# Designed miniproteins, single chains, continued (4), part 32

Each design is a single chain, and the fold is of that chain. pLDDT is the mean over its residues in the fold that is shown.

## One batch from the design tools (miniprotein)

Design m13087
Fold by ESMFold2-Fast:
Structure m13087 (fold): chain A 80 residues (1-80)
Amino acid sequence: AVAELAEQFLAHTEKILDQLAAEGKITEEQAKELKERARKAREEAIRTGDMELLLRKGAELQEEILKAAGLEAVPLTPVL
C-alpha cells in the first residue's frame, strides 16, 4: 500500500514538473531538483513504510513546486 502510493506520488509529481518546465513556468534545473526530492521522499517512504512521512514530504514538495511556479503569489480565481 505505502509502496504503491509512493510510486504514484513520484509518477504524478514528475509529470507535473515536466509539464511546468515545458510550459516555461519553472526552469529545467528547478524541475530536476524537485524530481530528485520527490524520488528521495518515495525511497524513504517505501523503506520505512511511513505513510505520515510520505504525506508530510508530499505537502512540503507541493508548497515548493507552487512557489517555484509563482502560483503562491497569484490570487486564486474560482475553478468552479
Scores: mean pLDDT 74

Design m13088
Fold by ESMFold2-Fast:
Structure m13088 (fold): chain A 78 residues (1-78)
Amino acid sequence: SAEEHLAEGKEHKRRAEEAFKRGDYDTAFEHLQLALEHYQKARDLAKAAGDEKLAKEAIEGEMEVGVLALELAVKKVF
């Protein structure tokens, strides 16, 4: 369901943030990719169901993953 994918996206984002805090940037990146996939699936399912509130939460998750991915890219290069 859209709710299940949203929950999985949030869990993978949390794991990515924990890995990032510990300096494990490769593990953080893997979890960000999984979080993004789940948020995208949640968004698509929520939109198909007409659940605008859930779709917005999924989009917010995608945006948060994008910001963290940029921070991670800076850490990997510099």
Scores: mean pLDDT 87

Design m13089
Fold by ESMFold2-Fast:
Structure m13089 (fold): chain A 94 residues (1-94)
Amino acid sequence: SALEQLQAIVDTLQLLLDNLASRLPPEVRAALEAGLAALKEAVAQQDFDAFIATLERIRALLAEVAARTGDPAFRRALDVVEGALRRARQLKAE
């Protein structure tokens, strides 16, 4: 189902953010953890608009960190989030 695919996106992003946690400034880590909690709530509420809006905020945070640090790990993370955002938009359109 579309909801199972959104849950798979959440699970992928949880693993990704856990792997990046030690590289993130504490305030950015807290913001990304709050974003992940908001994604989980959006799945529970079946709110595709809230899910997409939250992914866009996560993307913006990762893009800023990638630009400031030049760390390839954040560029790879940004690519994963951009893929998830495209998939979430496709699922909403269905």
Scores: mean pLDDT 86

Design m13090
Fold by ESMFold2-Fast:
Structure m13090 (fold): chain A 94 residues (1-94)
Amino acid sequence: HMEFYEPKTELEKEAIDAAVRVAKAAYEGKLESIVTDDFAVTPLKITKHPDGTYTIEVLVYDRRTGRLYRFTIKIKDGKIEGIVKKEELEPLPP
């Protein structure tokens, strides 16, 4: 049984929104990093599952906080289903 992760703060919600944009682009064949003033976001891996869903692993560096996240995002029928996993990695200096 799988439950989706939900953001606990507005800052985390913004980081997840950035990850979701990159995950959608990667699903559409644009496997490119996005860099803004607030975030550096890199798609790491796309996995197609036997049930026809996809998971996309995205690395998000939040420049505002120095926090580094790895989100695993589930896509079904071309739509974001949810965040299946959040990992917080070692924070990098800004």
Scores: mean pLDDT 79

Design m13091
Fold by ESMFold2-Fast:
Structure m13091 (fold): chain A 88 residues (1-88)
Amino acid sequence: EAERLLKEAEEKLAEAKRLTDEGEELADVDAEKMLEKARKAQEKLGEAGSLAQKLSEYDEERAKKIMEEGLEVARRATEAVQRARERV
């Protein structure tokens, strides 16, 4: 169970990071697509956070690392959403 939760949380976090990176690249060319990417990234971050909370019952240290990385990606995604909304 713990290894499954870790794998799923890492996969969701990686998807969120990829979507955030793509959104940032679109910032100056397509604000609407940037907004969609950032919104989807925030959704994946929520899923990763929920999985990390469950993982903390089995492996607190790994769960904490995932949550910390997720917070940084969430900060970037939030900034991207704010920038995109100002343009549309």
Scores: mean pLDDT 78

Design m13092
Fold by ESMFold2-Fast:
Structure m13092 (fold): chain A 85 residues (1-85)
Amino acid sequence: PTEAQRLEFDAGAYFLGAAVYYVIAKRDEKNGDYETAIESYEKAIELFEKARELYRAAGNQQAADETEAFIDELRKKLEEVKKKL
């Protein structure tokens, strides 16, 4: 594969990892486990940020922009959950 294809594959892997933490965070938030939900949302944001960087490096600006939109929504959600502590 090309360097761009490898970067895009790695970006996808980080994106999927972030999605897993997002699912965990939503479950814990629903159960009232706000402290654990915060940790999982923070981890999801970190992994989405890595995915965004790799999509940009691969030249996939559309995927980078879409990932940024998810990061922005998760940051707002994180602030909301923190207010419940």
Scores: mean pLDDT 88

Design m13093
Fold by ESMFold2-Fast:
Formats: sequence, structure tokens, C-alpha cells
Structure m13093 (fold): chain A 117 residues (1-117)
Amino acid sequence: SKEELEARLEALLESVGLLDDYRFIKNEIKRIANGNEKAYYYGISAYLYALSGDTVNAFKSAVKAAEEVPEEIRDLALSYFLALSIYDPAVVAKLTPEQKAELKRIADEYEKLADEL
């Protein structure tokens, strides 16, 4: 469920000291998605793929998120989501392979939620 995914994600990010950063980024993604659930879920998946070190899938999800927002804000949205796809390498380097694998699994589930909308 959406609630189970969010709970799993928040528990993981709390364990690595990134929960506050995630909550800030989540609210920014929600603002840019401008009420579009599909853009929101692709935006979350882009962030999580980036954090997991999967820059290719982060880029792909960022582009998908931007394509779902209205044309009037699409260039702004694309710039923002692409910036998320190149998330701070120093932060990414602190995560274990197991933590990165779990972030990637959660990112895959958010992308699936977006695809099903």
C-alpha cells in the first residue's frame, strides 16, 4: 500500500539520518507536481534512485515527472527534477550497499504506482 511504502521509506531514512532532508524534498516535489499524483510519484522515485546511486533510472524518472506537469511549468519542473537526479555524491557514498538496494526497491515501487495511474 502507499502507506506501507511511505512508512518503510521514512524508517530507512530515519536510520541513516536523512529523514528531515527527505521531508523537505518531498514537500518541494509535491509543490512542483502541482496536484498531479503521477508527477509526484515519478519525482519521489527520481530522488530515491539518485540517493541509491542509480543515476540512469533517476534521470529517466525525472524526465517522466516533468512530462506530467502542465506545459507552463514544465521547464522549471524538468530543471528541478534533473537537479535531484544528480544528488550529492558525498551523501550517497555514506550509504551501505544494502541501504542503496532497499532505496532502489522502494523507488521501483513508487515508479510502478506512477505507471499505474
Scores: mean pLDDT 85

Design m13094
Fold by ESMFold2-Fast:
Structure m13094 (fold): chain A 98 residues (1-98)
Amino acid sequence: SFEEEVKKIVEEGKQELEKRLAEIDSMDLTPEQKEALRLAAETQVYIKVAEKLLELFRKHGLPDEEIKELEDTLKQARASDVEQRLALLKEYIDKVLS
């Protein structure tokens, strides 16, 4: 189902993020360096998840309004600083899963 495909994309993204965070945590780096790498990893994974969701929405022929909401969210995220970008993407994905 569409809902199962959405869940799969998000779960695969979470698994990729968990793996990347575990790798970063095992590195011999300062707390500040690890925080920067974690923020970059989270941002990259959430962008990738959002892009895969957009592709899925288009594939399933979702209404233009719903596709536009995700496109606008990605556009706003790309125009924001890294922390605000991540927050916007997390909020959108949590809303989609609800």
Scores: mean pLDDT 81

Design m13095
Fold by ESMFold2-Fast:
Structure m13095 (fold): chain A 65 residues (1-65)
Amino acid sequence: SNLKKLAEELAKMTPEEFAERVAQSSPEERDFLALLLMAYEKGLTEDEFNELVERIKKRREELEK
């Protein structure tokens, strides 16, 4: 899967490579990458990660009022 491959690539990066990738990212991309790496480290499946992202988005919409 594309998400699993991205997570594996992030996990293989040196601290310097990861810092550079984050520095070149938008705030939204940075937050996504951080969440993806966290989910990977916790052993979440791609489906579980996608459900988590959807839940966060829906909850943020509810909290805007």
Scores: mean pLDDT 77

Design m13096
Fold by ESMFold2-Fast:
Structure m13096 (fold): chain A 86 residues (1-86)
Amino acid sequence: MSVSEEDLKKLKELAKKKDYEALLEEILRILKTTLPEEILADPRVKKYLEELAEKILKAKSPEEVFREIVRFDTELGLLLLERGLQ
């Protein structure tokens, strides 16, 4: 996944502000601009996004938010490798 340094900084700032709804919207925007529509339509990706949203909204600290984002990125990366996409 090709995420710009500016996008990563914005996600970190939103997490520190505890603006988790805006954080989720920004994650979705980045994914829609970086991933093929076929990947976004995958039921596994939708499930990962639902889990990410639930975990972020329930997070009590920015550290928990970052751990869930890293988990999501890892799961998505493994799915992309399984499909032969890098």
Scores: mean pLDDT 74

Design m13097
Fold by ESMFold2-Fast:
Structure m13097 (fold): chain A 86 residues (1-86)
Amino acid sequence: MMSEEEIKELLKEFLEKVFGIKVSDEEAEEMLKFLKSDPEALGKFVEHLKKLLEKLIKEGILTDPEVIKKWEKLIEGLEELKKEAE
């Protein structure tokens, strides 16, 4: 089971790298609370992350196994968070 702290850290890294937005711990925590309160939105977000990861790997844009593992962990953590919300 992945901790909510670990999920927050991965989410912060994702948002900074993809959108160029630095979020605080408090902002990331509020975002996770919002996603947890809406399991449908969380499910759609997870599906988009999965599709994006597969596409980046297939196109050869994302080739670092360590980075791929971090994205897989974020997806797994968000799926666990969704199950806990239900």
Scores: mean pLDDT 75

Design m13098
Fold by ESMFold2-Fast:
Structure m13098 (fold): chain A 131 residues (1-131)
Amino acid sequence: TEERILELLSKLDKETALEVAKWMLEFYEEVGRLVDEALRQGTEEAVKAFEDRAKKLIEEFRKKMEELGVPQEVIDELVRLVEANVDHIIRLLKKAYESEDEEERFNYEFMVRLAVRHMLNVIKRVLEKLE
């Protein structure tokens, strides 16, 4: 994931690459906040609210890259990666609220938080390599 993001961003000038990477960091920080809110509520409605807000964040991210003049190939690939990560988080959130066993629910809650933390760490390493 880290290497693929770096390969995509290497097609951009340094300042544009840094800006996109910073927007990716902000995206995953907001996703983490929304995940915590969905887990706190622990309902199917909360997971649907997360899905709707995450889709809007992805659209905003795409629009920002388009306005900055990022090549369409790079936009499409970064959006696909982000969408795949969000879909994975949604699946884990659904598993958490569907779990009747407290230990199983706790494990899925842990896994979803770990998935967000993993992406935040990936983007932070990308930013370090762009500096």
Scores: mean pLDDT 87

Design m13099
Fold by ESMFold2-Fast:
Structure m13099 (fold): chain A 56 residues (1-56)
Amino acid sequence: MTYTVVGESEGFPKITATAEGSEVKAMQEVINKARQLGAEKLTLTTDSGEVVEVEF
């Protein structure tokens, strides 16, 4: 089963990651990409539609 997670941060492009068998892996990919781009905070939307806010 494939999970898709979307990350949004003010002033940065939307980040999308997909992972087979693990939603946590997809979430980690989005978080790592957001940190690499220099985002201060990130809003994650999980495949199930749950919204999670992450601060760096």
Scores: mean pLDDT 79

Design m13100
Fold by ESMFold2-Fast:
Structure m13100 (fold): chain A 85 residues (1-85)
Amino acid sequence: SSLSEEFLRAALALIEAAIAYIRNPSEETKKALLEAQAALSEVLRNASEEEKLFAEELLELIVESLEKKDASPLEKLKEELKSLL
């Protein structure tokens, strides 16, 4: 099974927004993070079960990264997902 390009782009946008918010918390980076989360949620409406499970794991990783204020796991995942596009 494979992740769709639409899903990968939405997931990457969310990861990038989360990294930006962790590195420089502001109202602007928070807004971008919320917009990216909303965009991924719309893609998930018609997503495969594999994409839904990936999104669940991604959201858990984002919450952990925000709590720890450490973007390193998200930076690694970003590079891995970029290689699939």
Scores: mean pLDDT 88

Design m13101
Fold by ESMFold2-Fast:
Structure m13101 (fold): chain A 100 residues (1-100)
Amino acid sequence: MSVEEKIKKLIELYPHLGPFGIARMLVYIEFEEKGRLTREELRELVETLAKVLNLSEEEKEELLEFVETIVEFEGDFVTAKPIPGDEFDAKEALKKIEES
């Protein structure tokens, strides 16, 4: 499934989420599938999401800044940063997307 298809399914399954909520879910789903991302892959996720949501360049940069707060950087790689009290289940979300 392409990143664009995942985003469209997330919007359909979670229509109450704004751009930041969808971005957070998408990033955690990609970490569940791949274990870690490159810096470039993370940027491509944000750019694809901005395209699907018809965001401005300014809104895209704000979204990227938000996404950078929920990840840890290790050179060219990024990993999930657990936020205390975060109850999001990426495995459940991924299954719902694959079943749609």
Scores: mean pLDDT 76

Design m13102
Fold by ESMFold2-Fast:
Formats: sequence, C-alpha cells, structure tokens
Structure m13102 (fold): chain A 60 residues (1-60)
Amino acid sequence: SDLEKIMRGAEEAAKNLGVEAPPAEDAEGALQAARTLVADPRGRAAGLSVLHELRKAGYI
C-alpha cells in the first residue's frame, strides 16, 4: 500500500542522512519520523517530502 512505501521511505531517508528518527511502524510513526527529519537541517527536505506523501495518501 502507499502507506508502507511512505514508511519505508522515511526510514531510508533517516538512515541515509544519519538522522535518528523513531520507527515508522504505522501512519503516526511515519508522521513522527517526518517531524524529526524536518527538525534536523540535514533532513528537512526529506521530512517535507514524507509529509507531502502522507497528505497525498490521505493520512494527514
């Protein structure tokens, strides 16, 4: 599903950018991971992308 792809994308972005984010196990976890990414200057663009995908899929 779209959610599973978004969750995986958030985890991959955090790992690749060296940002410690909470696990994206559901929509709320993906939202928390995206917020963590946005708060870090290294992850801001990736976090905004995850938020956009969550909104597009109807989770926010």
Scores: mean pLDDT 81

Design m13103
Fold by ESMFold2-Fast:
Structure m13103 (fold): chain A 81 residues (1-81)
Amino acid sequence: SLEEEIKKRQEKLAENMRNYFKKNNDTETLKIADELEKEVGDKYGAYNVAKAIKILRDNGKTEKAEELRELYLKWQELRKQ
């Protein structure tokens, strides 16, 4: 089904992102992603948001990084069926 195809594609993308971060020794992004995945169960979304949080943190925008984390978690709550 289309739903199964989308899920399979997202799983491959999540694996590619994980491998990319490992290859670039981006341990902090992986740690943030693991923490987000534990809370929402969305590995693909967690990796994308984790990298954005890491970039904000590296630029000294710690408050913006925390705002983004909280917005992501609230958005995931809104998506629940």
Scores: mean pLDDT 81

Design m13104
Fold by ESMFold2-Fast:
Structure m13104 (fold): chain A 100 residues (1-100)
Amino acid sequence: SEEALEYIRKAVEAWNKGDYKKAAEYFEKAVQALPEDDLVGKAILYRNIAEFYEKLGDYKKAIEYYQKALDLARKAGVSDEEIQALENYLKKFEEKYKKK
């Protein structure tokens, strides 16, 4: 957890500097440093990575990481209501950005 927290700290620092690509890279390292069975923690971090790629205008990667977060949330047994909300968000996001 200490290693994951240090990567999260570096990701937030990069975000505050506007370096969203580096922030995403540090959040990816934080995912790898989490316990193997921390599916909820990994899902949250992948959602943050997706948001950072959205800020970069890399909508293809943003969609990919939102999909990874959704898959992990399903495996973690997150509520059907939360899963439906994430699926609806992803679908609207794809419709909005695939038309450019």
Scores: mean pLDDT 80

Design m13105
Fold by ESMFold2-Fast:
Structure m13105 (fold): chain A 93 residues (1-93)
Amino acid sequence: DLEKKFEELIKKLVEELKKAVKEGKIELSELGKLFVEETEDKEPMEVVALAAALGRLVREGVSSDPRELLELAVERREEAKKEIKRLIEEAEK
């Protein structure tokens, strides 16, 4: 049940972040705005997986176009999701 507790924590953090952005308390870069739009109706684990994939692509310097980076991150999201789940399972051993 560590996975469920982690997902609930991430859900609360994502909801608070979305609220702060909606209320204009946080200014986002273009990439940040695109990320929020893509994740609006997504499950917490999918949001975390997309963030992990996006962060990897930004570090690799694959593109400077925010839209292209997001599209590439979406394509790699499922692999990032599997990796995160594996790490959670290993932490419970």
Scores: mean pLDDT 70

Design m13106
Fold by ESMFold2-Fast:
Structure m13106 (fold): chain A 109 residues (1-109)
Amino acid sequence: SEAEKYAELAKEYLAKAIEAAKAGKPEEAAKYLRKAAEYARKAFELLGEEELNIEAAEALANSDWEKLKEIAEKAGDEEGVELAEKLLKQPSDAEAYTLLLDEYLKNVS
């Protein structure tokens, strides 16, 4: 399905982001993370995921950490709030971004 194709692309770019982060290339990692989040958003939209999950993926794709924190607070996601706060202080924190994106990808087959 189209959703499975976008989910596969999201996972591929997430893997590339992790590799770039390990290589000490935070700008390249951030670029791949934004692409991964954009594909995750498309997959979630096609799967009829909850609006908050779609909004969270969109915020990740746009590097909108303030909006991401607001969404996490509304959802009662304490871990999401903590990760969004880390990204507000250090927008190149690829580890925080990968952990947060991985949580949203768990429900995509």
Scores: mean pLDDT 71

Design m13107
Fold by ESMFold2-Fast:
Structure m13107 (fold): chain A 78 residues (1-78)
Amino acid sequence: MNKKAGEAAKKLLEIAGYDPNGLYTAEQAGRAIGDALGVSPEGAVNAVKEALKKAGMDPNGLYTPEEIGTAMEKAGSL
């Protein structure tokens, strides 16, 4: 299930030149994902923050790419 979204998020950060096993803010991860996908960084950051809020997570916390990807999938699947 959510493991696929977590692995996808790790790969997107790796493509953007980030450590896929690092700890990131929603802003850092959103910007990296936006850059890797060729979409607006501001839009990607807002999408990550809203996904974290929907998952019951602090949008100002530090998370692994896998946790962020899992939250995004859970928010989209709910």
Scores: mean pLDDT 76

Design m13108
Fold by ESMFold2-Fast:
Structure m13108 (fold): chain A 81 residues (1-81)
Amino acid sequence: SKEEEIERLKKLLNDYKEAVSTIEKQIADLKARLDALAKQPPTPEVAAEMARLQQTIAGLEKARDYFKKKIEEIEKKIKSL
């Protein structure tokens, strides 16, 4: 039924919202680590670790943006039902 479809979409919406929340927490933790490294002496080792963290953060930001887009798509679909 239409009601059953809406319930399935709402469950999927909740899953994607939880994924976004988890990713945002991971990004915040990694950014805090990046900020701490920026306060250390500028050694090649520190620079390498900062670059690695920046790449990881960028990947997580892309994943976050992907799930945010999925949330918008599902919300639009629910409204169209």
Scores: mean pLDDT 90

Design m13109
Fold by ESMFold2-Fast:
Structure m13109 (fold): chain A 85 residues (1-85)
Amino acid sequence: SRLAELRKRIAELERELQEKLDTQTFIELMEKVIKLAQYAYETGDIESARKELLDFMEQKNVSPEVKEIALELFDLRLEILRLEG
């Protein structure tokens, strides 16, 4: 049930980002979130992963609302990795 709830929330947040971003930026941001969540899980270095995600979003000049959603997606994806490991 917890995994199903997390996956549902991720799908909702991904749809919200898709509505707020152009297709190319959305794809690049999703790839970055997935890679950084995996890196944080493998290394335990959550702080460096979050910093790299924030730096990427700053360079892309995305809105504060998009930043909050992307950070939540990162946290949710990391939680799934911990539950599946």
Scores: mean pLDDT 89

Design m13110
Fold by ESMFold2-Fast:
Structure m13110 (fold): chain A 71 residues (1-71)
Amino acid sequence: MAKIEELVRRAEELERRGDVRGAVQHYVRAAGLALTNGDYELAIELAQRALALDPESSGARSMLVEAQRAL
């Protein structure tokens, strides 16, 4: 499976289990990989999903800003 898809599936599993911290960490990592691949739209989507779970996540906000700047 693609590395980003694996991280997203893991994040969704962690969300279902109530592990918000784990889910946010996996979404942020997936967003970072999307950025390195040039998939800026996907990086924005994943960073926004992380922020929806934890609006105070500095990692998610950094990924969102970087992805928007790269567009």
Scores: mean pLDDT 83

Design m13111
Fold by ESMFold2-Fast:
Structure m13111 (fold): chain A 86 residues (1-86)
Amino acid sequence: DRRRAALEADIAIGVAEVAAAVLLVVSEKEGSPLVPRARALLDQARALADQLAALVAADGPVAAFERLTAEAERLIEEIRRLMREM
């Protein structure tokens, strides 16, 4: 179901964007050397959101939405690891 795959990608990317934004704010408050990496992760999450919007407009295949979900989940895990290392 393409609608379900698109919704799952939207949710995962949204979670990644929020997580990256939180990491950035916390890193800036602490004067952490992680600030540039947090910004890069937020930029990556935003790029996935742009790719999702283009994919929805193009009526892209389920497999493409599933790839976006996997990429967003990878970003979320990386952000969680960085937060644990702080």
Scores: mean pLDDT 89

Design m13112
Fold by ESMFold2-Fast:
Structure m13112 (fold): chain A 59 residues (1-59)
Amino acid sequence: MEEARRLAEKLLRLGHDVPLVAMALASKGMSKEEALEILRELGLSEEQIKSAERTLDML
């Protein structure tokens, strides 16, 4: 969890888009629910969360 959250923070700080960050979290073995929770904790909008959810549902 902590390593995954740190990865998400780094990718967002570097300007990577939300779908790419969601895929990176999934590649780390995070479930859809865990990845979405991390993104919500980082302050993403509901629209960004829906984008992430759609990306994770396609995996």
Scores: mean pLDDT 81

Design m13113
Fold by ESMFold2-Fast:
Formats: structure tokens, sequence, C-alpha cells
Structure m13113 (fold): chain A 78 residues (1-78)
């Protein structure tokens, strides 16, 4: 599960980095979509962790989801 968490965290970081590059290009809607896709990935992983009873993974994914939701709110406020 630590490997799954590391993979999801990396995918989220890569997606946010891509979104920040899109913002630099003036592509706000495309940047928001990138972060929304990342949010969806974390939500799915969190759902899997809860169904499989991995409470520690679920808690860590809950924190990651909060971070992604905060970044999405930041981008929408621009």
Amino acid sequence: SDKLLATVEKDVRDSIARAEELLKQGKKDEAILEVEIAEGMVAIARGVAKVTGDEELAKRLDKLLEEVEAKLAEFKAL
C-alpha cells in the first residue's frame, strides 16, 4: 500500500506541475481540468483503501485529497 500511495502522490505532483505550466501559458480551464483529474484519481484510490480496510492508507489519501482540493480552489480563484 505504501507503493500505491507513493505512485498516487507522484501522479498528483506531476499533474499539478503540468497544471502550473498550463497557467503560465494562460490556459486556466485546461489547468483546472488537470487538477480535477488528479482529484478524481485520489478519490478512487481512497475508495479502494476504505473498501479493503486499509485505514492508514485511507487517512493518508484523505490528506492528499484535501491538498488537491485546496490547489483546485486556488486555481479557480485566479
Scores: mean pLDDT 85

Design m13114
Fold by ESMFold2-Fast:
Structure m13114 (fold): chain A 87 residues (1-87)
Amino acid sequence: SGDFDSQIRKYQQRLDQSRRDGDRRGQMISQFNIGQVFRRQGNDDQAMSHFQQAQRIAQQLGDRDATFRTSVQVGMIRMQRAVDSVT
């Protein structure tokens, strides 16, 4: 449960199930959860990709709260990258 790879596999399985079911909200939630696991792992490139996928789905659903939540995560990674890119 504390293993990042185990958590990613769990959420990836949920994502795959939501895709089979045509559950766009489930896809958004799973993408967001995968993004959070990658961010905790320090893998910001993967985290950004998954948060951006979740953000796109949130926007397509017209979910203002989910759009805001995903935008915060994307913004935080962008700020961290800006700090990390300073010489």
Scores: mean pLDDT 86

Design m13115
Fold by ESMFold2-Fast:
Structure m13115 (fold): chain A 98 residues (1-98)
Amino acid sequence: KKKEELKKLIEELGQILTRVANLAWERGDEEALEKVDEAARHIGKAMEALSNGDYKTAAKHLAEAARLVAEASRDLDPQLYQRANEIAKKAEKIEKEI
């Protein structure tokens, strides 16, 4: 269950990340683009940890990526901001339960 939950959240955050990156680029928001790049690195680490069966590390990196995406999207899109924060909370809960 935890593996499937984490995989779904990583995929959902990846979709949000792509939309936030496009909005940040179109608006010339360099600070948001830097946060997007950092979030993408954390998503990569979460995927690697998940592949290795390290669900706690995967959840930690997913939560950090989601927080960075939320920060990047705050002034760009309030709905993407809320969705990213929801993913962060779910990832933190999964980490604590493992």
Scores: mean pLDDT 88

Design m13116
Fold by ESMFold2-Fast:
Structure m13116 (fold): chain A 83 residues (1-83)
Amino acid sequence: MVEEAVEEVRKLVGDRPDVLQVVRNAVELVEGFIKDEEKQREAAKRLVEAAVEALKEDPNISAEELEKILLKVIKEFVEELKK
């Protein structure tokens, strides 16, 4: 999951280690919170989609701003799992 997510974002941004590290950290965070492997995969997919969307809208987005976006996605996904 982590390496697959990082590879997908790398295809869009190339060599941006700051951005790739934020994506890695976000996917690792959902692996820690979500015990179900299928739901972990869904969360990772949403994180990649959110990162790709943010980078298409602002190719120069900071790692800090991207991290805020991905943390919001994680929070919303975790809240959906409780419904």
Scores: mean pLDDT 80

Design m13117
Fold by ESMFold2-Fast:
Structure m13117 (fold): chain A 75 residues (1-75)
Amino acid sequence: EELLEKTSIKELGTRVRLAANAKGLTVDELAERAGISRSYLEGLINGDPNVPKPSLEELERIAEALGTSVEALLA
């Protein structure tokens, strides 16, 4: 959680986008698999400063959908 506070929304969004691209997932597919809104995920990936950082629970769901770990998204 301290690592999530340290990671900028823009940096996190970039890592999520790169991981999704590497796995061949669209924003819609990732949102569906992670159980989060497409609009929220799109804002996160685009580094929208008005988008709040995901909770640890949301981040765990995103990591699981991407086949990676929370640590990999925050490192």
Scores: mean pLDDT 76

Design m13118
Fold by ESMFold2-Fast:
Parts: structure tokens; C-alpha cells; sequence
Structure m13118 (fold): chain A 92 residues (1-92)
């Protein structure tokens, strides 16, 4: 099982696309890569889409990503559709 993580800017341009395993270590590493890319390309609003074969797995990855983004100074809104969790991150 793998998790697909994609980071988009406000115009819908893909800034980062990752496919990672479902271990907490791999998800944490992916979250750090997303935060680093967001800091490099900081905009007013950025979107992260997290997709897997299981909503539970996508939610677990989203919780880790949300925490890392909030620690980096972003306000995060969460929405779910099917097995995809979408995070909308805005700088505080």
C-alpha cells in the first residue's frame, strides 16, 4: 500500500508529487519534504492532496501533515472525499 501526496499552488500548478509507503517514518519524511517545498515557494494559499486505497491511511497521513504544517506557521483546513484528504494551508 502506498500514499500519493501532491502539493499545488493557488493556480493549480503541481509543486511536488510524492508516492510513499504507509509507515509513520515515510509519512513524516514526506511531510518534511512538503513543508520544505512550501517554505521555498510560500504563497497565500497552498493545497495538499493525500490519496491512498484507504480513507484511514489517508487520514493518518493528513494528521501528520497537518501537525507539521501548523508547526511551520500555517492554518490548515481539512476536507475528505472518498479515500482522498485535502488540506488547504494558509500562512498565519
Amino acid sequence: MTIAIALYDESGNTLLSLTVGTSDEEIEAAAEAVVEEMERRRGQKLTVEISSSSLETSQRAAEILKRKLEEAGYEVEVSEKGTTVTLVARPR
Scores: mean pLDDT 81

Design m13119
Fold by ESMFold2-Fast:
Structure m13119 (fold): chain A 68 residues (1-68)
Amino acid sequence: SLDDEIAAIQRKYGLTPEQTSQAFHGVFVNKESYAAVAKKLGKSQQTVSNFIKEVTEAYEKAGIKLEK
């Protein structure tokens, strides 16, 4: 399922469910930069960028378009 794929991506990048929610909300709702989100989460900018890319691809495969 999409939820299982998102959970797998979360585990791959070592994010908690709360960090996953914060990253998603920061990028897609608050329109924050990857650098700003990374600083809040204590992660690298590359980790956040790759996480958002894979999550966006998972949603697009499921027919859901995410706007940045």
Scores: mean pLDDT 81

Design m13120
Fold by ESMFold2-Fast:
Structure m13120 (fold): chain A 63 residues (1-63)
Amino acid sequence: METGPLILAVQQALVRLGYLDSADGVLDEATREAIRRFQRDHGLPADGVPGPATLRALGEAAK
């Protein structure tokens, strides 16, 4: 399911990288915009959707 725990994990990685202020588990406009910015910075399609390539890049960058 692409809600709750997955979105929270994505938001926590984005907070660590400075793209978001906080993680609340809600896929809102701020979260989608942060995903698009991250995707653009990493040469991925900036669609705001945390697909497999985006999840891999987030995991590597947020270590």
Scores: mean pLDDT 77

